# Designed miniproteins, single chains: the designs that were tried, part 20

Each design is a single chain, and the fold is of that chain. pLDDT is the mean over its residues in the fold that is shown.

## One batch from the design tools (miniprotein)

Design m666
Fold by ESMFold2-Fast:
Structure m666 (fold): chain A 78 residues (1-78)
Amino acid sequence: SQGAFVALTYARTAIIYAKKGDLDKAIEYLNKGSKLASRFDPDSSRLLNQARKYVRKGDVDKGIRLAQQAIERLEKKM
């Protein structure tokens, strides 16, 4: 699925920014991924939205783990 691939790319990009300490960019890409995923997979959208909330609270490791769970789910939709 093209939608799943794009949402997965947004989630991977968010993790890269989170690991670099660019939390604003990480939140931006998690938001883009969550909005796109909401159109075809509500569970992935929920995971990316939860990841965004944890990154915003400063729990970057938890945010990355939740984003990885969304990526694993989205890979099964490709």
Scores: mean pLDDT 89

Design m667
Fold by ESMFold2-Fast:
Structure m667 (fold): chain A 70 residues (1-70)
Amino acid sequence: MLEELLEKIREAGREAVERVKEGEPVEEAIQRLDNFVLRLLLSNELSDEERKKLSEEARREIKAIEEAAA
């Protein structure tokens, strides 16, 4: 389950990078990813450690989105 959720965040991040390259504002792409991650956290029964790992992956994907906008 955790690895499946991590891969979903990675995939959402990759899709966000492509949208930014196609002209989506970086702030909108980040907000969309944050909302996606929040929905995953609310829809699954997760430990604090698992929530931390998902949040750390989301942080990496946000950085990739910011780098794509440069």
Scores: mean pLDDT 82

Design m668
Fold by ESMFold2-Fast:
Structure m668 (fold): chain A 75 residues (1-75)
Amino acid sequence: MDEELARLEAEVRRLAAELAAAIAAGDWQSAKTKADELRRVATEALRLAGMSEAAAEAMAQQEVDHLVAEAKAAA
């Protein structure tokens, strides 16, 4: 369980970096795909960490929205 959570957390960090790179490149199609994947993986990680499904989905969405806003401001 802990190893699986660590793997999902590493995936979240990688997808966040790929999302930021896609936004910086103006590749909105890739950015949309990466944001969708990031939300899914983050929701799985939070659920595995013991959050309820609704709380995990809300937190994952908030994290993706925050990262998109920061990446757009930096681009």
Scores: mean pLDDT 81

Design m669
Fold by ESMFold2-Fast:
Structure m669 (fold): chain A 83 residues (1-83)
Amino acid sequence: TEKLRRVALGARELVRQADSLSPQQLATGARHLARQARSIGTEEGRQAAELLDQAARYAEQGDVEKAKELAEEAARVMEAAAE
């Protein structure tokens, strides 16, 4: 529960900073959060990790808006599971 909340907060912060980050920095941040989400060992953590890995791929392609959408979705999944 607490671990899901922390990773969700990280994803929210990544979205907040996204427009000031390079595509590579955004992708690196998303992959870091994906590893943290997977390490929790829940199904919701794995789902969030998949979304964050997708966000990283879109960020690398220069699609910052899609990366932000996917990172926000990952945060929502983890927030719902943390309740």
Scores: mean pLDDT 87

Design m670
Fold by ESMFold2-Fast:
Structure m670 (fold): chain A 67 residues (1-67)
Amino acid sequence: EKPKFDPGTGEELVEIELTDGSKVLIPKSIYEKAEIKSPVSREELLEKLDKAKEIIAEENLKKMEEE
C-alpha cells in the first residue's frame, strides 16, 4: 500500500501476498520481469524470482556490451 524502497539499491519494493497469508517485498524490476500475481505460493514465487533474476542479469550484460 505504501511504497517502500530497498536500502541497498534504492529501488521501489512491491508487496506480494503468499497463499499462506504472509507477505514479502520484491524489487519492482524483478516483480515486473516475473509477472507475479498474488496470491502466489512460496515455491511459485521462488521460481518466478529465479527467472526474473536471469533476465535482469542478461539485460545488464547486454547493456554493458552495447555501451
Scores: mean pLDDT 70

Design m671
Fold by ESMFold2-Fast:
Structure m671 (fold): chain A 112 residues (1-112)
Amino acid sequence: NRKKEAQEEERKMAEEVFEREVAELKLPPAVEERVRAKVEEIIELVQKGDIDKVTEIGDKLEERMKELEEKGYGKEVKEIKIKANELPNIASRLVHLEIGLAWLEERLRKEE
């Protein structure tokens, strides 16, 4: 029961992060749809305890952060990382990173 309740609370928190940040950042509909699918994947893998797949997601996020830093978004990436560390669970942290990086990648695409 406690494990199920903890999983339900983590999902709820991660979904609340998604809805809040998508509204605040005003993501384009196509980007929002893509991010929503990725957020659901992240939550499911964390809830399953699939450590290997969660680690793969983290590694891919780290690669995306490095690319954005090399493109001049180092300050924004640092701020996204700081905010992620303030979140209470791994699903919420990964969801926040996914949204923030997708937003920066969309900005980069429009500036190129």
Scores: mean pLDDT 85

Design m672
Fold by ESMFold2-Fast:
Structure m672 (fold): chain A 96 residues (1-96)
Amino acid sequence: MDEEFKKKVEEALAQAGVVQDQLAQINQLIADGAPNDVLIAQYQALLQQLDALRGLVEQAYSLAKDPKDQAALQKVIEDIDILTKQIQDQIKALEA
């Protein structure tokens, strides 16, 4: 139903805000010269927030009836997967 879709999109947008705030905090920690252990912990927290966002976007996708909404949400899932891989690669670089 459209109401369920709208609610799930709103939940996904709220979670996207959490991800953006976490990214801003990590950028500030990098600027402040935070040690690798702190950055690794923050990136791991970001991965958990990205996983939560991906789940909400997938639920919104399953509720979407408009092909344009489905295409837009599929693109968001792809962008989340790209960012997730980049963060995983950053963690590995910091652990080396």
Scores: mean pLDDT 89

Design m673
Fold by ESMFold2-Fast:
Structure m673 (fold): chain A 112 residues (1-112)
Amino acid sequence: MKRLRVTAWVEGDAAAAERIAEETLEAFQREGEAAALETHTELTMGTSKARSVVEIEVDGRERRLEVSAEAAGGPGNMGVSDTAQAAEGEAVDRWTLTSSTQVAEKELEIEE
């Protein structure tokens, strides 16, 4: 089994949130886990006031990568966390959503 879920949050920019989610899923489908993680990280870090989480399961191995960028390429609070197994609620509960926060979520499951 191969499964990916990507959730992106961007303040004030629904198109940026959707782009992070869609391009990450497309990278996973075309080139696999490493390409999805790279695309996810690069797009999120390149987007102002963005946060995203990728959850991947490949052959019973689970990974979660969370990326946060408060400013594009700036000396802000840039964080990358990679965990082998993490509860989704723990990450979500740590982020305050504003009324201008836009959310996009995509998932893909491949049975092999």
Scores: mean pLDDT 63

Design m674
Fold by ESMFold2-Fast:
Structure m674 (fold): chain A 89 residues (1-89)
Amino acid sequence: APAEEVRDEEITLKVTLLAESADLYVGRAEAGGKRGVVISDQPRDEITVKRVTTRGDRETAFSEDGSIAVLTDDPAEADAMLERALASL
């Protein structure tokens, strides 16, 4: 398994909201040339995170407001992650 790396880095995620279920919003996240999925408890167009965990080709970021984002530099994997998140609503 690839090693897990944690780094303190302030990253602003650009968010495009696509779906809502109860108090959860699901959308596309983009930052630094990577793409992925974001789940938030509020409808946001930007989310700032201060810590990123990298495992293999994926980065997971958590915000203080309870938002979670998973990013990858593989666009096909990003689309697959988003599809799975939307199907789980």
Scores: mean pLDDT 77

Design m675
Fold by ESMFold2-Fast:
Structure m675 (fold): chain A 75 residues (1-75)
Amino acid sequence: SIGDIYSQILDQVLDIGRSNGVSDDVLSQIQQSRDYVQRGDMKNGYQYFYDAFSQFSTDVQVQVRQIMQQGQDSR
């Protein structure tokens, strides 16, 4: 399902965030986003994701955007 694809993207975002020293508070927002997406609540899922994304460093934002773009291309 589309929710499964987005959950996989969010797993990759968590891995990138952990590797780049993103704070536990911001990582918890990504995990909450993933939980909402898995439950079919795409609106809250995306909101939590974008709130966390805005707190990432520029380098992490670039890596995350690349993952999201590749996720769209694999449809």
Scores: mean pLDDT 79

Design m676
Fold by ESMFold2-Fast:
Structure m676 (fold): chain A 86 residues (1-86)
Amino acid sequence: SEKQKQLADLMIKEGERLKKEVDELLKTNPNISESTREKAREAIKELDEAIKKVQENLTKENLKELALALASLTSVYLNMLLQQKL
C-alpha cells in the first residue's frame, strides 16, 4: 500500500512534468505535424483521466493504466523531439 502510494506519487509528478513539456513544445514548435499534435492531445487526455482514477481509487489496475498512459505520452514526446530541428 505505501509502496503503491509512492509509485503513484512519482508517476503523477513525472506525468505533470511531461504534460508541461509537451504543451510548451506544441506552442513553440511549428515543425510538429498535425498528426503528432492530435496524438499529443489524446495522450494528455488519457494521462489526465488515469491520474484522476488513481487519485480517486489506488488500485493495481488504475496504477497499470497510469503507467500505460505515461508511457504513451513519453512516446509522443520523443516523436515530437525528433521533429524538432536542433
Scores: mean pLDDT 86

Design m677
Fold by ESMFold2-Fast:
Structure m677 (fold): chain A 67 residues (1-67)
Amino acid sequence: SSIEEEIKKLYEKLKHASSKVKLSPEALALVGQAVDAYKAGDLETALKLFKEAVEIVEKEHPEAVKE
């Protein structure tokens, strides 16, 4: 589904960024919450939290989040 594909892309962006820079505690907390929501089957909440995590990382480290 499109929502699962979006979650996968956001997660891969966050993994890529974490290999280049140290993610903030705020970004890490959102990633943890997003993973928990995904495991619980709450895909809409997981997508929202992964988007928020990516937005924080992009603001803090714009060069670390490239496709």
Scores: mean pLDDT 83

Design m678
Fold by ESMFold2-Fast:
Structure m678 (fold): chain A 90 residues (1-90)
Amino acid sequence: NEEEELVEILNRIREKPTAEDLEALIKKVEEYLERAKEGDIDAGYLASALASGVLVIFGKLEVFPPTPDNTLLKVTEELLEKVRELKENL
């Protein structure tokens, strides 16, 4: 269950954030984004949920209004970049 795996990763980061856990999360988001670009809509939502979830845990999520034109992938790529910055600051 992909959603269950996401919750587990986020709970580990919330309890004790490590560079290794953030690296694993970054790779997972990259994997889901590639699947989403190939037409896996569910993977796009999972990538967004994982990236935004980490930023919420660290108090770094900025609110973005939803737009209809491919914005989920674009916003998720921007969120992933912020997660990479979090890892560099650990």
Scores: mean pLDDT 75

Design m679
Fold by ESMFold2-Fast:
Structure m679 (fold): chain A 67 residues (1-67)
Amino acid sequence: KEEEEKRKKFLDELSAWIKKRVAEAQAEYNRLVAEGKVDEARARYQKTLRDISEETRKKIEEFEKEM
């Protein structure tokens, strides 16, 4: 079914987007830790993970509404 293919494509794209965002957040975290800014690194990483979670939820809701 075409619906199954569309869902699979959406999930693949969503997974790739999440992976990229997490990798960017991890790189920023490692950079700040290397600079001795451990508390700032932790706070920024936590915020970025929350932002990714919220954006992921919004993307899923938008897909479900448009399906």
Scores: mean pLDDT 82

Design m680
Fold by ESMFold2-Fast:
Structure m680 (fold): chain A 90 residues (1-90)
Amino acid sequence: MAALEAEKEALEKKFKEILELIEDVLTPEELELLKEAAEAEIRMKFDPDPEVQRELEEWARKWEREKAELGKEVVEKTKAPMEEYYEKLK
């Protein structure tokens, strides 16, 4: 349990750093969408509950239908900042 908690905290910290980096290039709506997606990925990886997995799958289907266009814009806007972030890690 403790090891999984440490891994989860490390992943949360990494996402926080990435979100801080891209905050200025996204609209509040796009930033909220990205935060929600990051939170869902963390829950999916560290929560073994089948009910949580089902909720995340349903949310992903809803995303594809209702938020697909917004998601594409987020990817496009974040591509350059993300490349810069990975460059700085070297």
Scores: mean pLDDT 66

Design m681
Fold by ESMFold2-Fast:
Structure m681 (fold): chain A 60 residues (1-60)
Amino acid sequence: PKLPPAVAEALPYVAAGDYARAAEILRAQLDRQGAALSPEFREAMVRAEIAELERIAAGL
């Protein structure tokens, strides 16, 4: 499967259990790649992405 660069960068941290670092990477990349988003929408996207990466890591 194709992963966005930010998602691929965050994956090792999710696999290591460092969710704070993974969330930081995803927020920074989201801010750089997209238009200004509401804080609520940004956090919802980061949470959804971390949950997906957790599922991928659990399947490794």
Scores: mean pLDDT 71

Design m682
Fold by ESMFold2-Fast:
Structure m682 (fold): chain A 87 residues (1-87)
Amino acid sequence: SSGIEEEQKILERAEEPLRRYEELKDDPSARKPLLDEARKLLEEYKKELQEAVRLAEEQNSVVDNRRKKVLEEAIKILEEAIEKLEK
């Protein structure tokens, strides 16, 4: 239960920069701060993915393998958001 909630939060957080930009689409000054936020979150999730890969290899845990997949999806969402925010 709690694991699914954390997984949803990871994905929701990854979607937030682009969603917020669309809500503020008449304010171009919002673009750079949201882009910077998305890039920082991308770096954080890449580090978490590296740790999740390590744990999955050591324990071969279903939970760690699921976390790995969620982080991979979140990273893709952030990379697409960054591309759209960059123009």
Scores: mean pLDDT 79

Design m683
Fold by ESMFold2-Fast:
Structure m683 (fold): chain A 81 residues (1-81)
Amino acid sequence: DDLELAEKLTPEELVKLDAEAQAKAAAGDWKGAAEALEKAAELLKEMAERVRESHPELAEKLRKAAEDAKKLAEELKKKAE
């Protein structure tokens, strides 16, 4: 079941990083929000590599999510400048 696999591959750390990024952004801490998103992007990339052979479609979605998070982090860093 893809849902059960996604739940196993979405560790509590990823949920915490997303919440941290949102809280920091709401407080105007763009640099802190960007750092949380960069950590989330790295985790998503690792998850994609782990399922690359067994679940290639999920791996593709995770890689795109990682790229999107990294781009958002770069935009937030520019705002913090």
Scores: mean pLDDT 74

Design m684
Fold by ESMFold2-Fast:
Structure m684 (fold): chain A 83 residues (1-83)
Amino acid sequence: MGLVEMLLEAARRAGLSEELIEEAEEMLNNPVTPEELLELLKRMYEEDPSVLELIAELRLEADGLPKEWLPKAVEAIKEVLES
């Protein structure tokens, strides 16, 4: 699963706004810059902070990593958002 696909799935599961879901869907079908991807992630986080845990869970499952790493995965995403 691609990074944009994970963000879209997390947004849908968190019940985020249709506007954010549509933006993620547009990014899935078009090339995106790291800055555009980070901006989408920041907006998702501002709407519902729990989306980071959903993204982290999807990433760990896709990579076959243990769920015990969830807190570390969430922290890593937060560090990117603070950059």
Scores: mean pLDDT 78

Design m685
Fold by ESMFold2-Fast:
Structure m685 (fold): chain A 82 residues (1-82)
Amino acid sequence: DDIKKALEEKKEEIKELIEEGRYEEAKEEIEYFTKILLDSDDEEFKKLGISELQEVLDYAKELGKEELAKFIEEQIKKIEES
């Protein structure tokens, strides 16, 4: 499934941007990831994407990046409320 692979690759890209301290670019990629999930009709795909964003959220919290963590929480909430 090309779309599921694209989500996994995007998650890894976001984590790499966070590791490099490129937080504004990470936020842009997170917004794009959120948009892909919101535009999807696939319930399973949305659940997978939420799970992957939860991993990014946990990573941001482990690094003490409170602003980034709050931003990710807001994106997850948008998907869950859709």
Scores: mean pLDDT 82

Design m686
Fold by ESMFold2-Fast:
Parts: C-alpha cells; sequence; structure tokens
Structure m686 (fold): chain A 85 residues (1-85)
C-alpha cells in the first residue's frame, strides 16, 4: 500500500472517528498523514509523528504495524471497537 493510500485511510478515519480521539492522538495521526504525503518512509514517518506529540511508544507501535502491512487492519479494528460500544 502506498504512502498516499495510507494517508487517505488515516484522514478518512479522523473525519469519522476523530471526535472520539484525544487531541494528542488526533495530532499524531494528522502529523503521520502529512509525513506520509511528503514521501517520508512509513516507519520513519510514524517515529517522527510520535516524537512531535511526545509519545514514542505510539510512534514505534505504528511504525511496526506499517512495516508489517498491518496498520490499515488495526485502524479498521479501532473504528469497529468504537462502533461496537
Amino acid sequence: MSNEEIADIIESFLERYGHQLTPEERKFFKTLAEYLRSGVPKGTAAILAGEEVGNLGLGMSVAIDLERGEFPAKLARMAQAEDRS
């Protein structure tokens, strides 16, 4: 999956579920999408976004998911968990 496709998925997720996220989580995902659109490699984009919001653990976790191609599926599961309440 391309950087552009992942950024589109993130922006769609934020549009639908952003109101359920913390301000820090919203900033993380917006920053991640911006780095991905600018052509930063997926793992590096996640680490830099994590650094910018002061949550390196989140950045590392997302970097691993992106490198393994699991990120879109995990984001979909997060969305479903909110919808299943």
Scores: mean pLDDT 80

Design m687
Fold by ESMFold2-Fast:
Structure m687 (fold): chain A 99 residues (1-99)
Amino acid sequence: LKTTPIPKPAGFSLKGIHTKKIKVRLSVDSDGNILLRVPDDDDYQELSSEDIAVQVLKNAVFKKSTDIYVDKGLYEQIKDNSDHLALLYDVGAKVADLS
């Protein structure tokens, strides 16, 4: 799976980052990696960087490795939103084609 890191947003700051949320469809793969996809009308979560970090910690207890992947389709929808990019950069997410 080819991944690209989320670039550090221009003017990145942790000030107020805990108040920012992103709508995603969250799942976990067989290796314990967190997968963030485009939200469905009936299947979505509003997650902060802290919410995502909690999921990483829960999965790490039972898995050897936990990465955070953002679907390419979701990334294309949010790449112009500096708040969403700051949140995903803060959690160390990587862009991947999850289709």
Scores: mean pLDDT 75

Design m688
Fold by ESMFold2-Fast:
Structure m688 (fold): chain A 83 residues (1-83)
Amino acid sequence: SVEELLEELDKLEKELEERLSKAKSLEEALQIILETAGRIQELLQKYFADNPHNIPQEVLEKVKEIEEKLKKLAEEARKKFLK
């Protein structure tokens, strides 16, 4: 259901934050970010492959929030490890 998808997205976001807080290199941080982006795409494909035009607005907003967060985290990781 949409509710289950939103729960899975929330779990991915929490796991992303925990994994990144413990990353020891830029390469590790970027790998975590890439893996998270891939998992989000897999979830969207799993839930909406047959009806991509029927993605609820709340799901689109949540995905956009996470994507913006991924971009910010990638920039922060570059700044942190290229110091």
Scores: mean pLDDT 82

Design m689
Fold by ESMFold2-Fast:
Structure m689 (fold): chain A 94 residues (1-94)
Amino acid sequence: SAMKEELLARIRELAQELAADPSLSAEQRLAVGLLLHGAEIAVEESESPEELLATIRRMTASMLAQTADPATRAAVEATARRVEELVREAAERA
């Protein structure tokens, strides 16, 4: 799928951006990296943008339930919002 290929490329670009972000701690980089890796799997396995968004939201909620550090929680939430926006933009272009 052209939409899946484009979305995967954008998620991987975001992963590289955040891995290089000097403002993020090692814990924050690990957490957002895990979220983005999960998002890549969700893109491959999901059959619709709606299913993909639901999977990303469930995964984000699960990570936040197990994350105590406020700064790491904020980084995960911000990264999830960026991924959801990429999904929405890709769906609107399809």
Scores: mean pLDDT 88

Design m690
Fold by ESMFold2-Fast:
Structure m690 (fold): chain A 58 residues (1-58)
Amino acid sequence: MLIEEAARALANGDTAKAYDLLLKAGYSEEQAGEAIGRALPLGVAGDVEGAKALLEEA
């Protein structure tokens, strides 16, 4: 699942990979950027499930 992979990428500090995965999942550039900004704090805390949920809200 691309969104789950994006959440894992954020947990690993790979914001560029997370962005690319969201674009592949059908997000617009604006939606991907906003979703990452929202999910990043949970991602860096290691909360992959929480980050995934916030990415899905975009």
Scores: mean pLDDT 80

Design m691
Fold by ESMFold2-Fast:
Structure m691 (fold): chain A 72 residues (1-72)
Amino acid sequence: MDKERDERLERRARELEERSAALLAEEGGSATDASTQPVSPRLLQGSIDLGMAELIRGVLRTVKEIEKKKKE
């Protein structure tokens, strides 16, 4: 049982998602056409944080499926 690990990872993913959103809002200002400008380090960092959060969510989903299968 890795309940603490699952909760920790889920909290981490949420934190990264929120930080990424704040970073994108701060640097991007809803500018979706940033492709005509050089990528900023903060925008890059926000994208990396989002990707990491998605990876954590994927791991959590896999773990939950395994646990559910094991219990049932």
Scores: mean pLDDT 69

Design m692
Fold by ESMFold2-Fast:
Structure m692 (fold): chain A 91 residues (1-91)
Amino acid sequence: GVEVVKVKDEEVEKALDILIKKVEEIARIAEERGLEEWAADARARKAELEAMRKKKLSDAQKTMIVLLAKEVEEKLGTREKIEEALEKELA
């Protein structure tokens, strides 16, 4: 059977906090590199994530947010990894 693993609200709040903090860090690095469009996009995504904190989310949305936060921590966990990801996108 498809057993939907219920994500705890506390895990969603932590995941959103991680994502908001990471997107703000990405925006700052993009600004330092003169990538104004990337910085603007990152700031817009931060606003969307902050809005999600105030909305009632579906179980699917909660699961996606938690998974995205884990992926971001693994792939973009350091400033160096963020810079490498930006360089790869620009190459």
Scores: mean pLDDT 77

Design m693
Fold by ESMFold2-Fast:
Structure m693 (fold): chain A 79 residues (1-79)
Amino acid sequence: MIRERAEALRNPLLREAALLAIEALEAYAVDGDEETARRLEARALELLEQAKETASEEELRELAEIVAEGQAEALAVLA
């Protein structure tokens, strides 16, 4: 579900950042690949900084909700 929400983001940099953040959470929680997770997270953060110049406040909020939901799901898998 969160991936579908990420794909619906209109800003292309923000969409890519959201998808990379989801991939980072999957690498961490599903694969146990912390190295890949950190690399994807770093790239997502770089794209987010670029996206802040053009993304709407609504889309930035949506990204924050997607990441928060993904982090909660990842934490549940580890618990």
Scores: mean pLDDT 79

Design m694
Fold by ESMFold2-Fast:
Structure m694 (fold): chain A 64 residues (1-64)
Amino acid sequence: SKQEVLEYTKELLRLLGDRTQQIVDIRQRYKAGELTEQQYQQLVQQVDDDFQRQVNDLKNKYKS
């Protein structure tokens, strides 16, 4: 339904915003010298892996 599409879109935008904020925070820690390049890459990959899992869960929730 149209309502389900709107709710899906809202939840997806929230997940995108959360991902963006996490990446910004990790990048700031890297720039501050708190993370090695390898740690930075691992944390960014973890955020992307978590995001993909959450998006897949969301798609399954709204599966028609």
Scores: mean pLDDT 87

Design m695
Fold by ESMFold2-Fast:
Structure m695 (fold): chain A 94 residues (1-94)
Amino acid sequence: SNVEKAKELLEEIKEIALEAIENPDADLEQKTKEIEKLVKEISELIKDEKVLNKIESYILGMWLMAQNRDRIPLERAKERIEERYKKALEILEE
């Protein structure tokens, strides 16, 4: 159930990142706070520090696409978010 809950939180983070790159009016400061809250919840579910650090690095990679949305083509940003999300899921499933 902790792994399932962490997967749900990761999916929420992915959806926030995708919405942020697709909506030019998105409040990036507010969405950063939402992601930080979800990351804190994941950190309470994952006891292995190495696993947690890898997941947090993939989350950062997803969010960097949103923060750099004016510098990265939309389709490339989507691709990179999906790739980081998939890698984070693979770490949780091991």
Scores: mean pLDDT 86

Design m696
Fold by ESMFold2-Fast:
Structure m696 (fold): chain A 87 residues (1-87)
Amino acid sequence: MLSVKYDKETKTLSVLDENGNIIATAKIDDPKGIGDVLFKIMSIGVKENSLDNAREVLRKILEYLKEGGGDPRSIQAVQEVIDSLDS
């Protein structure tokens, strides 16, 4: 299952696999980097039939973006992906 970590000092999100390897990383003020992270999470969620895990990771990313002062476009993009999974 995927997990996510946030480093407040560097304002960096890291997505980890089940073995603790970093598979994607982005700064919260980088909309392109966040978009790449979202694509990676969703691609794994679809391929591994783990959309519930993907949704949980995306919710944590949304929390970190809101708390850390992430780019509003990134906040909107993450929210739209979560909303699409809840439909």
Scores: mean pLDDT 84

Design m697
Fold by ESMFold2-Fast:
Parts: structure tokens; C-alpha cells; sequence
Structure m697 (fold): chain A 85 residues (1-85)
């Protein structure tokens, strides 16, 4: 179901952030933001976004980019803001 897809995406996002030096606080914030997005647009759309962000985190980290976790969280915050306005 949609919740199962969202739970899988949250797991992937958490793992990607952890692998990229994300703190537990940052991981918890990102997962909470994805839950908020799911409440606004549905679990399927939120799961797709979570998987896309997870892939982007992994790729940026492999390329040695800085502030990858903070940038990902900022992007999710902006998405929540756009969806609420």
C-alpha cells in the first residue's frame, strides 16, 4: 500500500543521510518533513520524492560534495513551504 511505499522511502532516506554523515537529529527532521509532504500530497508522491532525494544524497556524497545532508533538508523544507502556500 501507499504507507508501505512511504515507509520504504523513509528507510532509504535515513540510510542515505546516515551514510553521508547526517546526525540522528537531521535524519529525524528529514523523515518528519517527508511525513508532512505525505499529508499534503499523498503517500505515493511523498515516497517518490523520498527515493529521488535519497539517490541525490548518495550521488552527491560519492562526488565529495559539501553540506549534502543540510542541503537535502533545506530542499524538503522548501517543498513543504511551496505545498502549504
Amino acid sequence: GGQDSLNAAKSELGDALKSCGGTQAAINEALSLLDTIADLVGTGAAADLGLTVSTSIKEACLEGASNVADNAISGLKEKVKELKE
Scores: mean pLDDT 86

Design m698
Fold by ESMFold2-Fast:
Structure m698 (fold): chain A 107 residues (1-107)
Amino acid sequence: MEAVEAGGTGPSARAGGAGSKAASEAARHAEEGDYLHASMSAGVAAVASASSGVAGGNEKSRKGSQLGSSYAGLASNHAMEGDFELAKRYAELASVGSALAGEGGTS
């Protein structure tokens, strides 16, 4: 069981995909001016991206996780400040970082 998780396919890919989806939802809510849902979705993306990096156990997953979590945090902060343009841009970058974390676990 641990060997399957150490292979980084299932849990890392699932968490990376969930983080990418949550970051995309954060970008959509930021575009709509919904700061609360944009911030909450970005928070979910940060946690999912970090989980993907831990589950992936390799450098690519770790770097993608760091990128996804950092940009998701920035998206959440800018959404709460009412800066929807920056919140959207950072959420889009968080989606890419989270996807890279999941791919690192799958590759």
Scores: mean pLDDT 77

Design m699
Fold by ESMFold2-Fast:
Structure m699 (fold): chain A 69 residues (1-69)
Amino acid sequence: MEEFDKVAEKILAGVTKGSEEDLKIAERFLARMTPEARRLFLQAVEAAKAGNIDEAKELIDQARKVYEE
């Protein structure tokens, strides 16, 4: 079962806190997403690493919309 909000929280927590465990959990759910949704999630991780948290949140919202299509 795939919970979008849970995956988004794990990705952001993993990037900001440096928790590789949280990122590994996110990978399990990302594998069940469409290629487009997964790509947007990876872009959100890159934005968060650059300190662009608002951009990361926007990319996560876009990934959710693509995932629901």
Scores: mean pLDDT 69

Design m700
Fold by ESMFold2-Fast:
Structure m700 (fold): chain A 68 residues (1-68)
Amino acid sequence: MSLREQLQRLIDALLQVGKKHNNKEIVELVDQARKLLEQGKLNEASELLNQALGQLSPEQLSEVLKLL
């Protein structure tokens, strides 16, 4: 699986969990990461996605990992 495909899967998982838990901050970070990914800025997108992961509760993080 390419890095781009891995980042897209992580975006989808984070959006699903963020919306389910009404976590607007995570949804905003993921939207910014998606825009960076569309611009080909894979490293910057990855950094924002790692920031989003760091803001999740342990329960939310477990849900994201289950979707991957």
Scores: mean pLDDT 83

